# Ledger of designs, part 108: designed miniproteins, single chains, continued (5)

Each design is a single chain, and the fold is of that chain. pLDDT is the mean over its residues in the fold that is shown.

## One batch from the design tools (miniprotein)

Design m19751
Fold by ESMFold2-Fast:
Structure m19751 (fold): chain A 86 residues (1-86)
Amino acid sequence: SIKQVFDLVDQIASQFGFPRSDVNTIRRYIKDGNYVDAIFIVAQRMMGAQKMFVTDDFISKMSPQSTYNMFQQIIRMHQRRLMQSQ
């Protein structure tokens, strides 16, 4: 649900030190159905992503649930990269 996505955004922001302005922008994008831009901000902050490559198939499957799943994947990828860079 959209509430679960917002709760996850707040948890990520608290854990990784996102500015309130970024949290507000991410929440606005999610409300507008702009999941790709919301995901890009999270990926940029956590992984230093400069641009996200997405397929039309990926975009067509975007929902609150798929956005939640993508945020979880970004967290797991960030954690793996931190472990490998040590």
Scores: mean pLDDT 74

Design m19752
Fold by ESMFold2-Fast:
Structure m19752 (fold): chain A 101 residues (1-101)
Amino acid sequence: KEIEELKKKAEEVKRQYDEAAYEAGAAFAAATLQDPAAAGALTRELHAFSKAAGEGLNDGPERYGGLSLEEQLALGREYYAKAKELEAEYKKLEEEAKRLE
């Protein structure tokens, strides 16, 4: 049924969103350890954004500690932008599924 297809697609996009949010959190956490001022505002925003981003913030130093500060900030921004796009997409799919269209 079309509803089941929309729900399945929403679940897959949400999984990608959680992954991107986690990676953004991890990259910004690593950047914050190198320069506490560099990503402070973004790390606070990410804690409010999603649970996955918060989990990434805890893991960041272990996951991205080998990268330069510049690379960590660039990676974090790219994943954060991707996560925002994926959030909009999965919410749209969930809304369509709820309409039974």
Scores: mean pLDDT 78

Design m19753
Fold by ESMFold2-Fast:
Structure m19753 (fold): chain A 94 residues (1-94)
Amino acid sequence: MEEFKEKLIEAIKAVLESLKDKLTPEQREMLQKAIELIKESDSFEEFVKKIVELANKAPSRKAAEILQAIVRFVREGKSLDEIIEEVKKILDKE
């Protein structure tokens, strides 16, 4: 559980650093808020609920898709490179 939280934070940070020039300010702010919510969550159920709520309240569909893709890929045990590629595909999608 704690390991999953750490991997999720690491994945979000990797996306923020690798795709900094491609992310909008609103997308960056949402991802930074996700990190804060993950750190403040006391249980697995609580952090999942908070992340889902954040995604549903996202300022754009792409912001929500990015957050959901990161969570899904971390849950599936994907590498940071695979997560970055998936987010890049979402950003490049028309």
Scores: mean pLDDT 76

Design m19754
Fold by ESMFold2-Fast:
Structure m19754 (fold): chain A 81 residues (1-81)
Amino acid sequence: SPLHEILELVIAGKFQEAADFARSLGLPDEDVEALVTELINRAEELRARREEVLAAQSVAELAGLVTLSDRVRAVIERLLA
């Protein structure tokens, strides 16, 4: 899924590549900035829980593993639609 690719890039420390990939999916710049900035701020938590994070099949499962704002949850739901 597109979310899985973004999470893998952030976990790998490839932050610019994660932002560029999200833009390639047609997300508005404001949504890309909100999503990528928040995931970067959670990068160490995402890395510590890599297997669980990459196995998450819904925004609710991911939000149970790391703190996500309502805005970023909405962006993730659009990526999974």
Scores: mean pLDDT 84

Design m19755
Fold by ESMFold2-Fast:
Structure m19755 (fold): chain A 69 residues (1-69)
Amino acid sequence: VDFSSLNAGELRDYLESQGAAFVEPEVPLPEMSGEEYLEKAKEAVKRKDYATAAEYLAVLERKYPELMK
């Protein structure tokens, strides 16, 4: 799977297929653009850290819900 070409919705679907839970971290993530959150999630997926990737996507979904369509 080419993770670099996935949009936020496609990445969410992939992580859901891997059994990831989409919960925001207790310590707030720093403020970033939607593209920056997506890039951080993709980096985490590339190293098989699905929990961290799901945390970035949970924050992305709350702050930029239009990107999850």
Scores: mean pLDDT 76

Design m19756
Fold by ESMFold2-Fast:
Structure m19756 (fold): chain A 94 residues (1-94)
Amino acid sequence: MASQAEIDEAVAKARETFDFILQESTSISDEQKAQLRALNDKASEYMRERDFDGFYATVRQIKKEAQKIPDPQSRMKLIMWADSMIRLGDKIKE
């Protein structure tokens, strides 16, 4: 099972990638960016608490919100990020 330090490192790297995607996207509104960041903060908190059910539910919500983004490139990057987070959760849970 993953240590707390491994979880904290994984969360930090995931957050860096997420913020980069949002910073590059000019087609995502400031309101949508704020909502997506709030959801990512919540997902990170669940992961640190080892609440994997809460983590997966929140990541799926991020994916659902990402599907509403009009720009295909930004939408695809966030959906792929969310799918990578599900896989990360699976590896950490093992």
Scores: mean pLDDT 83

Design m19757
Fold by ESMFold2-Fast:
Structure m19757 (fold): chain A 119 residues (1-119)
Amino acid sequence: KEEEKKKRQELVKEFLEEAIKILEELKDKEPIKVTNEELREILNKFGEALQKALELVTTDPEKAEEYKKQALELFREIAKTLSKEGLEIVKKALKEALNKPLEEAMQIFTEGLVEAINI
């Protein structure tokens, strides 16, 4: 139980660190325009990929890594749609989440992402 919790915590920490790097790469890029339907599809796929990574990290670490990479690519697509202000909101949320337990980290990240998208 504790070892499984540690592996999920480590996967989330790695995801958050890599997500911050994606935001730094995009800080000076012009936002791309997508429809609300396209954004919703990307968000749904992102959530599914991240959930599968967390579910598999203890039983199939190689598949979990594949889903983490998929989640990061989908996050990059979401981030490309964000304004400069939106990117800063998500970056602050990711940095805050890095030092928090899994459940709190996911809540902080999700709330920051929703705030950024609704600008």
Scores: mean pLDDT 86

Design m19758
Fold by ESMFold2-Fast:
Structure m19758 (fold): chain A 68 residues (1-68)
Amino acid sequence: MSKEELLEEIEKEMEKIRELLIEKYPEQADTLEKRFKRGLEMAKKLSKEELELVLRIAKQELKKVEAE
């Protein structure tokens, strides 16, 4: 995958996690949105190898949130 493709996939995984967490904790919506926006901005500064690691972590976290 290119760096742009990795960033797009990370954004998709993070968006799914954000939506599930906001559904569970609607009172935390503003905090969660700010946190996820910061995470995505930080990801843009990472190398391709670091982005591959971030994508693996994001996929694992999504599976955990979906399983609860």
Scores: mean pLDDT 80

Design m19759
Fold by ESMFold2-Fast:
Structure m19759 (fold): chain A 61 residues (1-61)
Amino acid sequence: MLSEEERERIIATMEKLRATLPAEYRPQADALIEQARAARTVEELEAIEDQFLGLYLQSQW
């Protein structure tokens, strides 16, 4: 099972990036953060983090 420290660090990064997102992207970002909080494995969390970074990069362009 995923460690609390690892989950907390990743979620903190996602929350920081979420703050820079346009309002249009925030519902998707919020959904991904919620999924990250519910993630049960490192693999699930990493997949969610990758999706979030993709969303972030698209929003900044």
Scores: mean pLDDT 79

Design m19760
Fold by ESMFold2-Fast:
Structure m19760 (fold): chain A 60 residues (1-60)
Amino acid sequence: MDLEETYKGAKHALALAQAAKDGDTSLSAEEQEEGEAWAALLEAGMGEGVQKLLEEYEKK
């Protein structure tokens, strides 16, 4: 359960970050700012851990 919740949270964060990077105009201003913040955090070091978690979970 915890691993699945972490995986879903990570996937959601990556989706928001990607949508903000792609300039998705369907996002609210708040969602775009949140997505940009997630993108910055992922690039600052969280991205390596998140990607590893997603790969490990999907590999199972």
Scores: mean pLDDT 69

Design m19761
Fold by ESMFold2-Fast:
Structure m19761 (fold): chain A 79 residues (1-79)
Amino acid sequence: SSLESLFDGLGIDWNYVPELVEYALSKGLSEEDLEKVRQKVLELQKQIRDTPLSFSELRTIPNELARKSIDEVAKELGK
């Protein structure tokens, strides 16, 4: 699936990809909206790159950024 390939390409753990795809679709996002999600993930990664992170935060951040990016894009699209 192109949705699965997008989240995999962002460095998100394979185990979380099906849940993230389902979450994005539940927010009413389409494949065109996923490029906006990708850009938002990259923007948020840039904001945190110089922040000292704990080992626990490093393990969870990709999934958390993906969910936050889905929420922000859905909000921006009025969905």
Scores: mean pLDDT 66

Design m19762
Fold by ESMFold2-Fast:
Structure m19762 (fold): chain A 94 residues (1-94)
Amino acid sequence: SMLDQIKQQTLARIEAVLRAAGVPEAVRAEVLAVVDEILTQYINGELSEEEALKRLAERLLALQARHPGISEATVKAVLAFFMEGMAQINQALA
């Protein structure tokens, strides 16, 4: 579906950012799993944009506490691409 395509493109962009930032494969997998979960909940109407963004920020903060190599710049980049993904999903649902 178009929504699945947007989700996969968003995940691919976030993966590229994490890889460029030197985030290890296992940690990248954890971040992508969280993004996939929350983006899916947003697509299904279970979370608003604000709720999805807040939940992702909280989950990324928890991951950063466990993996100190995840920089603030990396967290901001993930949130930015996530917001772009949500905007594309919102446009596709209109």
Scores: mean pLDDT 89

Design m19763
Fold by ESMFold2-Fast:
Structure m19763 (fold): chain A 59 residues (1-59)
Amino acid sequence: MSPEEIREIAEEVERELTREAILNGKQYSREEFIERLRERLEERYPEERFSKAEIEKYL
């Protein structure tokens, strides 16, 4: 998986979390962002597993 693909998925997750934050009047944390990004990556690439530390390294 390329860094560009990770960035594209990260942008999708960021848009989703920003929308949720506006609707709920809450700011999302970096930890919440990384966790949702990890879940989204595992959904798109089920043959691969990602730790939060690995995701942070590629961001």
Scores: mean pLDDT 75

Design m19764
Fold by ESMFold2-Fast:
Structure m19764 (fold): chain A 62 residues (1-62)
Amino acid sequence: AKKKQTIKQALDYLKDKYAGADPAVLKQIELLQQKLEAASSEEEVEAIDKELQTLQEKLAKE
């Protein structure tokens, strides 16, 4: 789905941006990528999108 691809691109961007900075952040991004690949419903994709938004807000604050 288009939304799933958009989230994947955003996660790829964050992974590249934070690759050497914080292992905990990298681990969280990788967990979201794994959840996204396993997601079989729009509800699961929406839940991942919300987690991504929360992570982006935390990272923007730092």
Scores: mean pLDDT 78

Design m19765
Fold by ESMFold2-Fast:
Structure m19765 (fold): chain A 90 residues (1-90)
Amino acid sequence: MEMLEIMQEANLEGIKFTKEVQQLKEEHPDKAAALEEARAAANSAFMGQVVEIRELYQNGESLETLRKKLEELKQWMREQLAAMRKLAEA
């Protein structure tokens, strides 16, 4: 099921993001509070986008459109992680 694969990929991206931020918090304990706040904000936005993808599917959007939105979401998450790495190294 293509939609199941899209949701699985989204879930894996979220898991990867959380793991990477946890490593940054362990490497930079002085930044842990700021990194956790940024992670929580990014996770909230990420979950909102996952809900929107699901709603688009329920409204009859093409799987091609949903996959494009998933790729855009993955790119956004990579940008959030890059910003957090910059914050940790500051």
Scores: mean pLDDT 85

Design m19766
Fold by ESMFold2-Fast:
Structure m19766 (fold): chain A 89 residues (1-89)
Amino acid sequence: EEEEIEKAIEKAKEEIKKAIEEALERGEISEEEAELAKEAVEEAVERAKENFEKVREELKAKTGEVLPVEELAKTLLSGESRKILEEKE
């Protein structure tokens, strides 16, 4: 299961980085903003890995619902990336 979690987080990282590159190519963000966003995603990977099991167990205990690993990884990584970006601003 740890292997599945790691793969899901890495997949989410790749998807988010691709979205950042596409936004840069479209001129929606600056090169500076793209670099900061990519750095935030890299830093968020460690936090997402550390918090994944804890958040999953808390959600399961409170709601009885188990989110798919890929969906939880994407949600966690996006949330942690946003927090890191806000901390740097």
Scores: mean pLDDT 74

Design m19767
Fold by ESMFold2-Fast:
Structure m19767 (fold): chain A 106 residues (1-106)
Amino acid sequence: MEEAEKKSEEKIAEAKEKAREIQELVDEGVKAIEGTPEEAKKTVEEIGKKLTERYPTAKERVDEVLKALEDPEKAKAKMRSLGASLVSAEMIRGMGEAVDIELEAR
C-alpha cells in the first residue's frame, strides 16, 4: 500500500516541523538570557507558556530555567537541554506514528 508510505512520510514531516518550531523558541530564549535580566525573564516566561501549552510535561523544566536566570550560563544550559528533550520526544513520537501506519498497512 503506497498510501501508507505517504502517510508515514507526512508524520515524519510534521515531527520535523514541530522540532524546528521548538528550536526557534529555544534560540530566542537563549538570546534573551544573554541580554538584560528583565528581558530574559519576560521572554523566557512567554516562550515557557508557548512550550507548556503544546507540551504540558515541559512545565517543571521551564520553571527550572526561570529559577536559574540569576546564572545565565546555567539558564542557557537548562533551556538548551529542555529544547533537545522536546525535539527528541517529537521525533520519536513522529517516527513511532509512522511505523504504526506502516505496520497497520501490512
Scores: mean pLDDT 80

Design m19768
Fold by ESMFold2-Fast:
Structure m19768 (fold): chain A 61 residues (1-61)
Amino acid sequence: ALPAVVVPDSFTEEQKAAYQAAVDQLRALHAAYQAGQISREEYSAQQSALGRQLAEVARAG
């Protein structure tokens, strides 16, 4: 299951927009996988990539 996601108040407008876009992509990806539109392998790979993108946006590196 997708984790509960709330955009942190500490984010800039750009970070909030990027984070929200990535979250929306994750939700769409999950829906596509559940509908059988993409393979398990594709879902796993894209979900992992989006998760890393979210972590990069959320984390001060």
Scores: mean pLDDT 72

Design m19769
Fold by ESMFold2-Fast:
Structure m19769 (fold): chain A 56 residues (1-56)
Amino acid sequence: MKIPSDFMNALAGATMVLDGDGGRRIKINEAVANGDEKTLLELSTPASIQEAERLT
């Protein structure tokens, strides 16, 4: 099953809130725009993944 865009958006949002770094936020937004799940997962944390699962 492919990862739905709703989950990717939730994960990006959770990761940006928890990290707070502007440069990383740009990379996260670019990964979401490109559907680059690998880059988004590399930028995420276990806590942001759990939060995204809770929201979706």
Scores: mean pLDDT 71

Design m19770
Fold by ESMFold2-Fast:
Structure m19770 (fold): chain A 68 residues (1-68)
Amino acid sequence: SMMAELEAAARAIAEGTARVALSLQPDAEVKVEYEVRGDTVIVTLTIDGITATGEYTREQALAVLRAL
């Protein structure tokens, strides 16, 4: 289903983001969260209390999934 594809994409983006963060700061407190809202994927990264949020369209999220 379309939702399952977006959830898979969201998870892949979140996992990739967490991996990069941990590779750069292995002793840091890293938290990554994802949410799917309709056709939009939202990923939130928090490193030692500093938060950054990325928003991806369906096409962008699926492109990332296909590149993995």
Scores: mean pLDDT 80

Design m19771
Fold by ESMFold2-Fast:
Structure m19771 (fold): chain A 111 residues (1-111)
Amino acid sequence: SLEETLKWVKEFAEKYGLRSIPEEKYELVAKLAYKFHLTTEKGILLVADILLQTNFNEKLAETLLRYSLAALLGVNPDKLEEYITEETIKKALDTIPQEYWDRILERLRQP
């Protein structure tokens, strides 16, 4: 649920010290994570990083997430919802090298 996703965002922000994400933006992180089935640790980090890099522009972040996930899955971005599941997203994110996640976490930990 969206409520469970918001709880996970709060727990991960506290656990990892995601100082770049203001508390008032946690609901926006949860909203986009839930929408795109990005509810794992890596998924939440990806959403948070894209939001940080778009200066919390919801529409731009949603567009970038849609196109990035479509590219990872090899599908048309306009039809992403036909292919996106928790399992397909989890497997796709696990193909991304660990160095990418390390760089995201480094950015998100900045004050």
Scores: mean pLDDT 88

Design m19772
Fold by ESMFold2-Fast:
Structure m19772 (fold): chain A 74 residues (1-74)
Amino acid sequence: SDIDKRIETLEKAAEAFLAQARAHPEGADEILSQLKTLADEVIDYAKSEGNEDAVKRVKELLERTQAELERIKA
């Protein structure tokens, strides 16, 4: 489905952002800001489709990626 494709794209973006943050930890806060913006776009789309499971998946992905970014900054 289109939502699954959007979530897959977001997962790949999160992996790329984590790799970037590991190379440049000073940029972690900016990376998190960008990830939140992309996640919000996917959440808004999922809500428009009435797909609550997709909203939950995106929020869980964001929470896990945010925790890893905080670990990289430390």
Scores: mean pLDDT 86

Design m19773
Fold by ESMFold2-Fast:
Structure m19773 (fold): chain A 100 residues (1-100)
Amino acid sequence: LKEELEKKKEKLNEEMRKRLEAFDKEHEGTVTSRELGRFIAEILLESTYKNLLLEAEYYEKTGEKTEEAYRVYSLLKSEAESRGEKELAKKAEELIEEYK
């Protein structure tokens, strides 16, 4: 279970790293520092969000009601609300309510 989660996270991190390397190689010296910084920030935000999704899926599957699971659901709710993903935000809220 945890090994599957770690493998999924490792694959995601490798995918994001390859995307950063591809962007750097493709635009070699042609982008501004601001454009490069924006792309890096976007990749980091996307990586963080996808990691939260993987962790939430893991905790749902195991049924673990730990402080860490609560933190993950809370962050996922906040991020989903920020992105306008109403269904996901509602699901995260329902998972949080199970702790009350």
Scores: mean pLDDT 75

Design m19774
Fold by ESMFold2-Fast:
Structure m19774 (fold): chain A 86 residues (1-86)
Amino acid sequence: MELVEQAIEIVKSLSKEEKLLVHSTAVRGLAFGREEADKIVEELKKQGYKEIADKARTVVDLLFEARERDPELAEKALQGIQEILK
C-alpha cells in the first residue's frame, strides 16, 4: 500500500508528458523486467531528461518492491497511474 501510494504521488507531481514517460517505463519494466526499464531510463538520460529518468527509476523500483509483496498491488498501481493520465 505505502509503496503504491508513493509511486502514484510521484506520478501525480509530474507534467502530462512526464507522466506518460514514467508510466511507459513502469509498464515495460513490470512486463519485461528491470533490464528493459533500465534501458528506457538510460535512453531518457541520453536525451537530457535525467530528472524524469531518475523519477521513472524510483517509480519502477517502488512497483517491483510492491510486486514482491503482492503482485495485485503493482497491477492496481499501474491502473491508478493510467487513470491519472486520462
Scores: mean pLDDT 77

Design m19775
Fold by ESMFold2-Fast:
Structure m19775 (fold): chain A 90 residues (1-90)
Amino acid sequence: MKELAERARKLYEEYQKALAELKEAIQNGASQEEIEELKRKVQELFVDLMLAQMKLQEALTGVKRSEEEIEIAKETAKKSAENLVKRLLE
C-alpha cells in the first residue's frame, strides 16, 4: 500500500511538472518538435498516474478489476489526456 501511494504521488508531481513545462513552451513559442515531445510526455504521465491511482484504489477497497475493465480504464485515460493537451493548444 505505501509503495503504491508513493508511486501515485511521484507520478502526480512529475505530471504537474511536465504540464507546466508544456504550458511554458507553448507560451514562449517553442519549436513544434519540442511541443510534440512535451505533449507526449504529459499524455504518458497522465495514463501512468490514472493506472497507479486505480491500483491504489484496488488495494484500499479489495475490489478486483477484470482485464477488460483495466483496458477500458487505459483507453479512457488516453482519451482524457489527449483532450487535456488539445485544450491547452487552443
Scores: mean pLDDT 80

Design m19776
Fold by ESMFold2-Fast:
Structure m19776 (fold): chain A 61 residues (1-61)
Amino acid sequence: SKEEAVKELSELLGITEEDARQIVDHYLETGFDIGKVLLNAGAVDEETAEKVNKILEEAAK
């Protein structure tokens, strides 16, 4: 699930798998709302922010 989450985030956000892995690892350590952070920074729209959080929640299962 973690490797699939890394790949899905990389493809969704247009970032490297290395950067996506850092995001997944940070979420698993802190539980921080990454989708909300990206939305507030203007990096993604609301729908994409929800998709980010769903991918991260699946990585935590």
Scores: mean pLDDT 82

Design m19777
Fold by ESMFold2-Fast:
Structure m19777 (fold): chain A 84 residues (1-84)
Amino acid sequence: SIAEAARAFAEKLVELGVSRERAEEVERLLLAVAEALSDPKVREIALEIGENGVTEEKIAAIEESAPELARALRLLHELRKELA
C-alpha cells in the first residue's frame, strides 16, 4: 500500500542518518501527496516536474493547486542538500 511504502521510505531515511522527527514529517507529506495525486490536474503537473526537474518556479506554479505537493518538493530539496 502507499502507507506501507511511505513508512518504508521513512525508515530508510532514518538508516541514512535523518532524524526520526523529520522522517515522520516526510511520511506524512508523502501520504498527503498520494491523496493529492488522485486529482488528474495535480498528477499532470507532478509528471511534468518529474520529467523536466524541480525548480522554484515550478514549485511556485503548483503551490496554488496543490500546496501539500509544493511543501513535499521543498522538503525533498532540503533532504537532498542535507544528504549531499
Scores: mean pLDDT 71

Design m19778
Fold by ESMFold2-Fast:
Structure m19778 (fold): chain A 82 residues (1-82)
Amino acid sequence: DLELEVLRALAIMQLTLLEKYSKDPEVRELARKARDAIAAGNFDEALETLRQMLEVAKDPDERRLFETAISLVEEAKKLAEK
């Protein structure tokens, strides 16, 4: 499904940018973990990791990016489970 692959690619790209540009080492490590889980098709692990990122992140801009990544991964999971 092209839509699933596009959503997965967008989520991976967004998390890669967070890994490169976040000043918080914990956010960078969690972004890497979530990206690797998405790449492996482990959407449940990715969602759990992204929810942990929301709990630890204090930057409102980074929190918005995590919320967007969660939405992309939730939609990808729904398409993969069809």
Scores: mean pLDDT 81

Design m19779
Fold by ESMFold2-Fast:
Parts: C-alpha cells; sequence; structure tokens
Structure m19779 (fold): chain A 68 residues (1-68)
C-alpha cells in the first residue's frame, strides 16, 4: 500500500540521516558536505519514484542541514 511505502521511505531516510550526522560529527565539515550531496541524490531519486517519497527525503535533508 502507498502508506506502507511512505513509512518504509521515512525509516530509510531517518537511518541514512542518522548515519551521515554521526559521520559528520566524527570527520568534520567535509563529511557534512558529502552528507548533503548524498541526501540530495536520495531526494531526487525519491521524487522520481513518487511525490510522497520525495517529501520524506526532503524532510530528512532539511533536518540534516539544521543539525549541522
Amino acid sequence: MMEDMTEQAREAFEKLKARLLERAKQEGVEAGREGIDELESARDAAQATGPEMGKEAEKALEEFKAAL
């Protein structure tokens, strides 16, 4: 179902965001920039899959930027 797909996407993007934030804390500014690039790529791929998936990816990207 579409709702289940959106929840799976949310979990996947939250996990990706957490991993990239931990890396940025350990490796510094360059790892933070790489994390933004990776999340932007994930957002673009998610938007190509569907608007609901894209929204969850955008949320993870914005939360990542806010946490840096």
Scores: mean pLDDT 79

Design m19780
Fold by ESMFold2-Fast:
Structure m19780 (fold): chain A 75 residues (1-75)
Amino acid sequence: NAMEKKKKLIEEANKLMQEARDILTANPDDPEALRKAAELFEQASKLYEQAGDKVMAEAAKNTAEFYKKRAERLA
């Protein structure tokens, strides 16, 4: 069932987005934590893209890039 597969991908992507947010809340100024959160946002972006949710995929990708740059500035 294509709908079930898309739902599973979106649920996994949402889980990664929440995990990334939790890391940022706990360690907002730690470069390693910011890099870890960025990786999770990148993984979420790929899952959203696979699910066909281009809007969420782009949002997650842009958020990942933002936190990567922030980590570089703090390191």
Scores: mean pLDDT 89

Design m19781
Fold by ESMFold2-Fast:
Structure m19781 (fold): chain A 71 residues (1-71)
Amino acid sequence: DVARLLAEAERHREEMARHLELAQEYGKKADELAKAGGSREKIIEYTSETARHMNLGMKHLVTAEALLRKR
């Protein structure tokens, strides 16, 4: 059913967008802290959170694309 596949793909795209937004927020925090000469430990934590959310977003993107390829 094409309608169900499109609905499932849409949900995964929404989750991808949410994770990309969080990745951007953590990336900004890491950059601002680095420019301020802040804690290396905190910079690493924010950078790790950026990578984690990017990876989660990519998993949702791959799932959405796979659903759409089942024509």
Scores: mean pLDDT 85

Design m19782
Fold by ESMFold2-Fast:
Structure m19782 (fold): chain A 60 residues (1-60)
Amino acid sequence: SADDVKRLLERLLGVSPIRDDDNVVDLGLTPRHLREIYFRFGIDLRPSDLDTLKTVRDIV
């Protein structure tokens, strides 16, 4: 679920709470984090998508 993805992001980035409108690059999201989300939730996120993703809402 969206909440499960946000909880994983909180653990991976070491920040809490994470909001839907938070900028993913400003939070320190990397291609490795996108792969972790894909692995755990089956969300098809490519490393190149990091350039187009703006907010946490774009992932969840």
Scores: mean pLDDT 74

Design m19783
Fold by ESMFold2-Fast:
Structure m19783 (fold): chain A 84 residues (1-84)
Amino acid sequence: MKEAEELLKHVGEAIGEANEQKRSDVVRILGLVARAVSAQINQDEEQFQESIEELRKLGYTDLAEALENRDYEKVKELVDQLVA
Protein backbone atom coordinates (compact mmCIF):
# COMPACT_ATOMS: atom_id res chain seq x y z
CA MET A 1 0.00 0.00 0.00
CA LYS A 2 1.68 3.21 -1.25
CA GLU A 3 0.25 5.47 1.47
CA ALA A 4 1.50 3.18 4.27
CA GLU A 5 4.98 2.92 2.68
CA GLU A 6 5.16 6.73 2.33
CA LEU A 7 4.13 7.09 5.99
CA LEU A 8 6.90 4.66 7.04
CA LYS A 9 9.48 6.85 5.26
CA HIS A 10 8.09 9.96 6.95
CA VAL A 11 8.16 8.29 10.41
CA GLY A 12 11.77 7.19 9.74
CA GLU A 13 12.73 10.81 9.06
CA ALA A 14 10.93 11.91 12.26
CA ILE A 15 12.86 9.27 14.25
CA GLY A 16 16.09 10.76 12.86
CA GLU A 17 15.07 14.25 13.97
CA ALA A 18 14.07 13.03 17.46
CA ASN A 19 17.42 11.18 17.80
CA GLU A 20 19.35 14.36 16.89
CA GLN A 21 17.33 16.21 19.56
CA LYS A 22 18.12 13.37 22.06
CA ARG A 23 14.39 12.82 22.70
CA SER A 24 14.49 9.09 23.50
CA ASP A 25 10.84 9.11 24.68
CA VAL A 26 9.69 10.46 21.29
CA VAL A 27 11.90 7.91 19.47
CA ARG A 28 10.14 5.12 21.40
CA ILE A 29 6.66 6.36 20.40
CA LEU A 30 7.68 6.84 16.75
CA GLY A 31 9.18 3.32 16.78
CA LEU A 32 5.80 1.94 17.87
CA VAL A 33 4.07 3.88 15.07
CA ALA A 34 6.57 2.50 12.53
CA ARG A 35 6.04 -1.03 13.90
CA ALA A 36 2.24 -0.67 13.61
CA VAL A 37 2.39 0.62 10.01
CA SER A 38 4.91 -2.09 9.04
CA ALA A 39 2.58 -4.70 10.59
CA GLN A 40 -0.33 -3.37 8.47
CA ILE A 41 1.82 -3.66 5.29
CA ASN A 42 2.89 -7.22 6.23
CA GLN A 43 -0.62 -8.23 7.45
CA ASP A 44 0.84 -9.10 10.88
CA GLU A 45 -2.26 -8.69 13.08
CA GLU A 46 -0.46 -9.75 16.30
CA GLN A 47 2.38 -7.21 15.89
CA PHE A 48 -0.15 -4.50 15.00
CA GLN A 49 -2.30 -5.15 18.10
CA GLU A 50 0.77 -5.25 20.40
CA SER A 51 1.94 -1.87 19.03
CA ILE A 52 -1.55 -0.33 19.42
CA GLU A 53 -1.91 -1.63 22.99
CA GLU A 54 1.47 -0.14 23.98
CA LEU A 55 0.59 3.23 22.38
CA ARG A 56 -2.67 3.28 24.38
CA LYS A 57 -0.85 2.36 27.62
CA LEU A 58 1.56 5.26 27.05
CA GLY A 59 -1.38 7.68 26.58
CA TYR A 60 -1.17 8.07 22.77
CA THR A 61 -4.80 7.12 22.20
CA ASP A 62 -5.26 9.50 19.22
CA LEU A 63 -2.31 7.86 17.40
CA ALA A 64 -3.69 4.39 18.16
CA GLU A 65 -7.16 5.34 16.84
CA ALA A 66 -5.74 6.93 13.67
CA LEU A 67 -3.66 3.78 13.01
CA GLU A 68 -6.67 1.48 13.59
CA ASN A 69 -8.72 3.60 11.13
CA ARG A 70 -5.83 3.65 8.60
CA ASP A 71 -6.09 7.44 8.65
CA TYR A 72 -2.48 7.93 7.58
CA GLU A 73 -2.95 11.67 7.02
CA LYS A 74 -3.94 12.02 10.70
CA VAL A 75 -1.05 9.76 11.79
CA LYS A 76 1.37 12.00 9.83
CA GLU A 77 -0.13 15.13 11.48
CA LEU A 78 0.23 13.64 14.98
CA VAL A 79 3.82 12.47 14.25
CA ASP A 80 4.74 15.99 13.04
CA GLN A 81 3.26 17.50 16.24
CA LEU A 82 5.23 15.02 18.38
CA VAL A 83 8.58 16.00 16.77
CA ALA A 84 7.88 19.76 16.81
Scores: mean pLDDT 85

Design m19784
Fold by ESMFold2-Fast:
Structure m19784 (fold): chain A 57 residues (1-57)
Amino acid sequence: MTLVILDPPPSLSPEERAALLQRAADAIVKYRDQIEKLEVSPAAGPAVRAALEAAEA
């Protein structure tokens, strides 16, 4: 993709990707959502860093 403004098309069918995304996204989104909420919170500065490190560990 030269533009790179759009994500590359999946190798699988869009329906299959949607199903896989639903399974993984539900868990991933909840996890990312927690970090994102911490980052949005003004008192979450150090908590965001700690959460990211915990995620990597």
Scores: mean pLDDT 59

Design m19785
Fold by ESMFold2-Fast:
Structure m19785 (fold): chain A 114 residues (1-114)
Amino acid sequence: SAEHQALIDEAAEALVPPLEAGDAARAERLFAEQAERLAAAGVTAFDLGVHAGVYFLEAAVLKVLNGDEARVRELYRRAIVAEAMARWFEAGLDRSRLPELVAEAIARIQALAA
């Protein structure tokens, strides 16, 4: 739904800055806060996975069309966030899995700067 899409976009916007900064502690806290909001709204792991795919496809299309490189990078960062959140939802929001998922997301986002 449009409401679910807006909530996922808001979660991605909130999570990209601490992940880019490598602030694992802040990222873990915000992942938990955003996951609670998304789950309360009825967002599923499937919805998050689909949205990650949409961000990735938008980035790939924009890159092929020689579009704005900054926007391409932003869409890839959002895709990484949505994918990490989908994986955590698939894990049943097990808090013990969160540090590894956040560390992987940080590494993937930092690799986009190279």
Scores: mean pLDDT 87

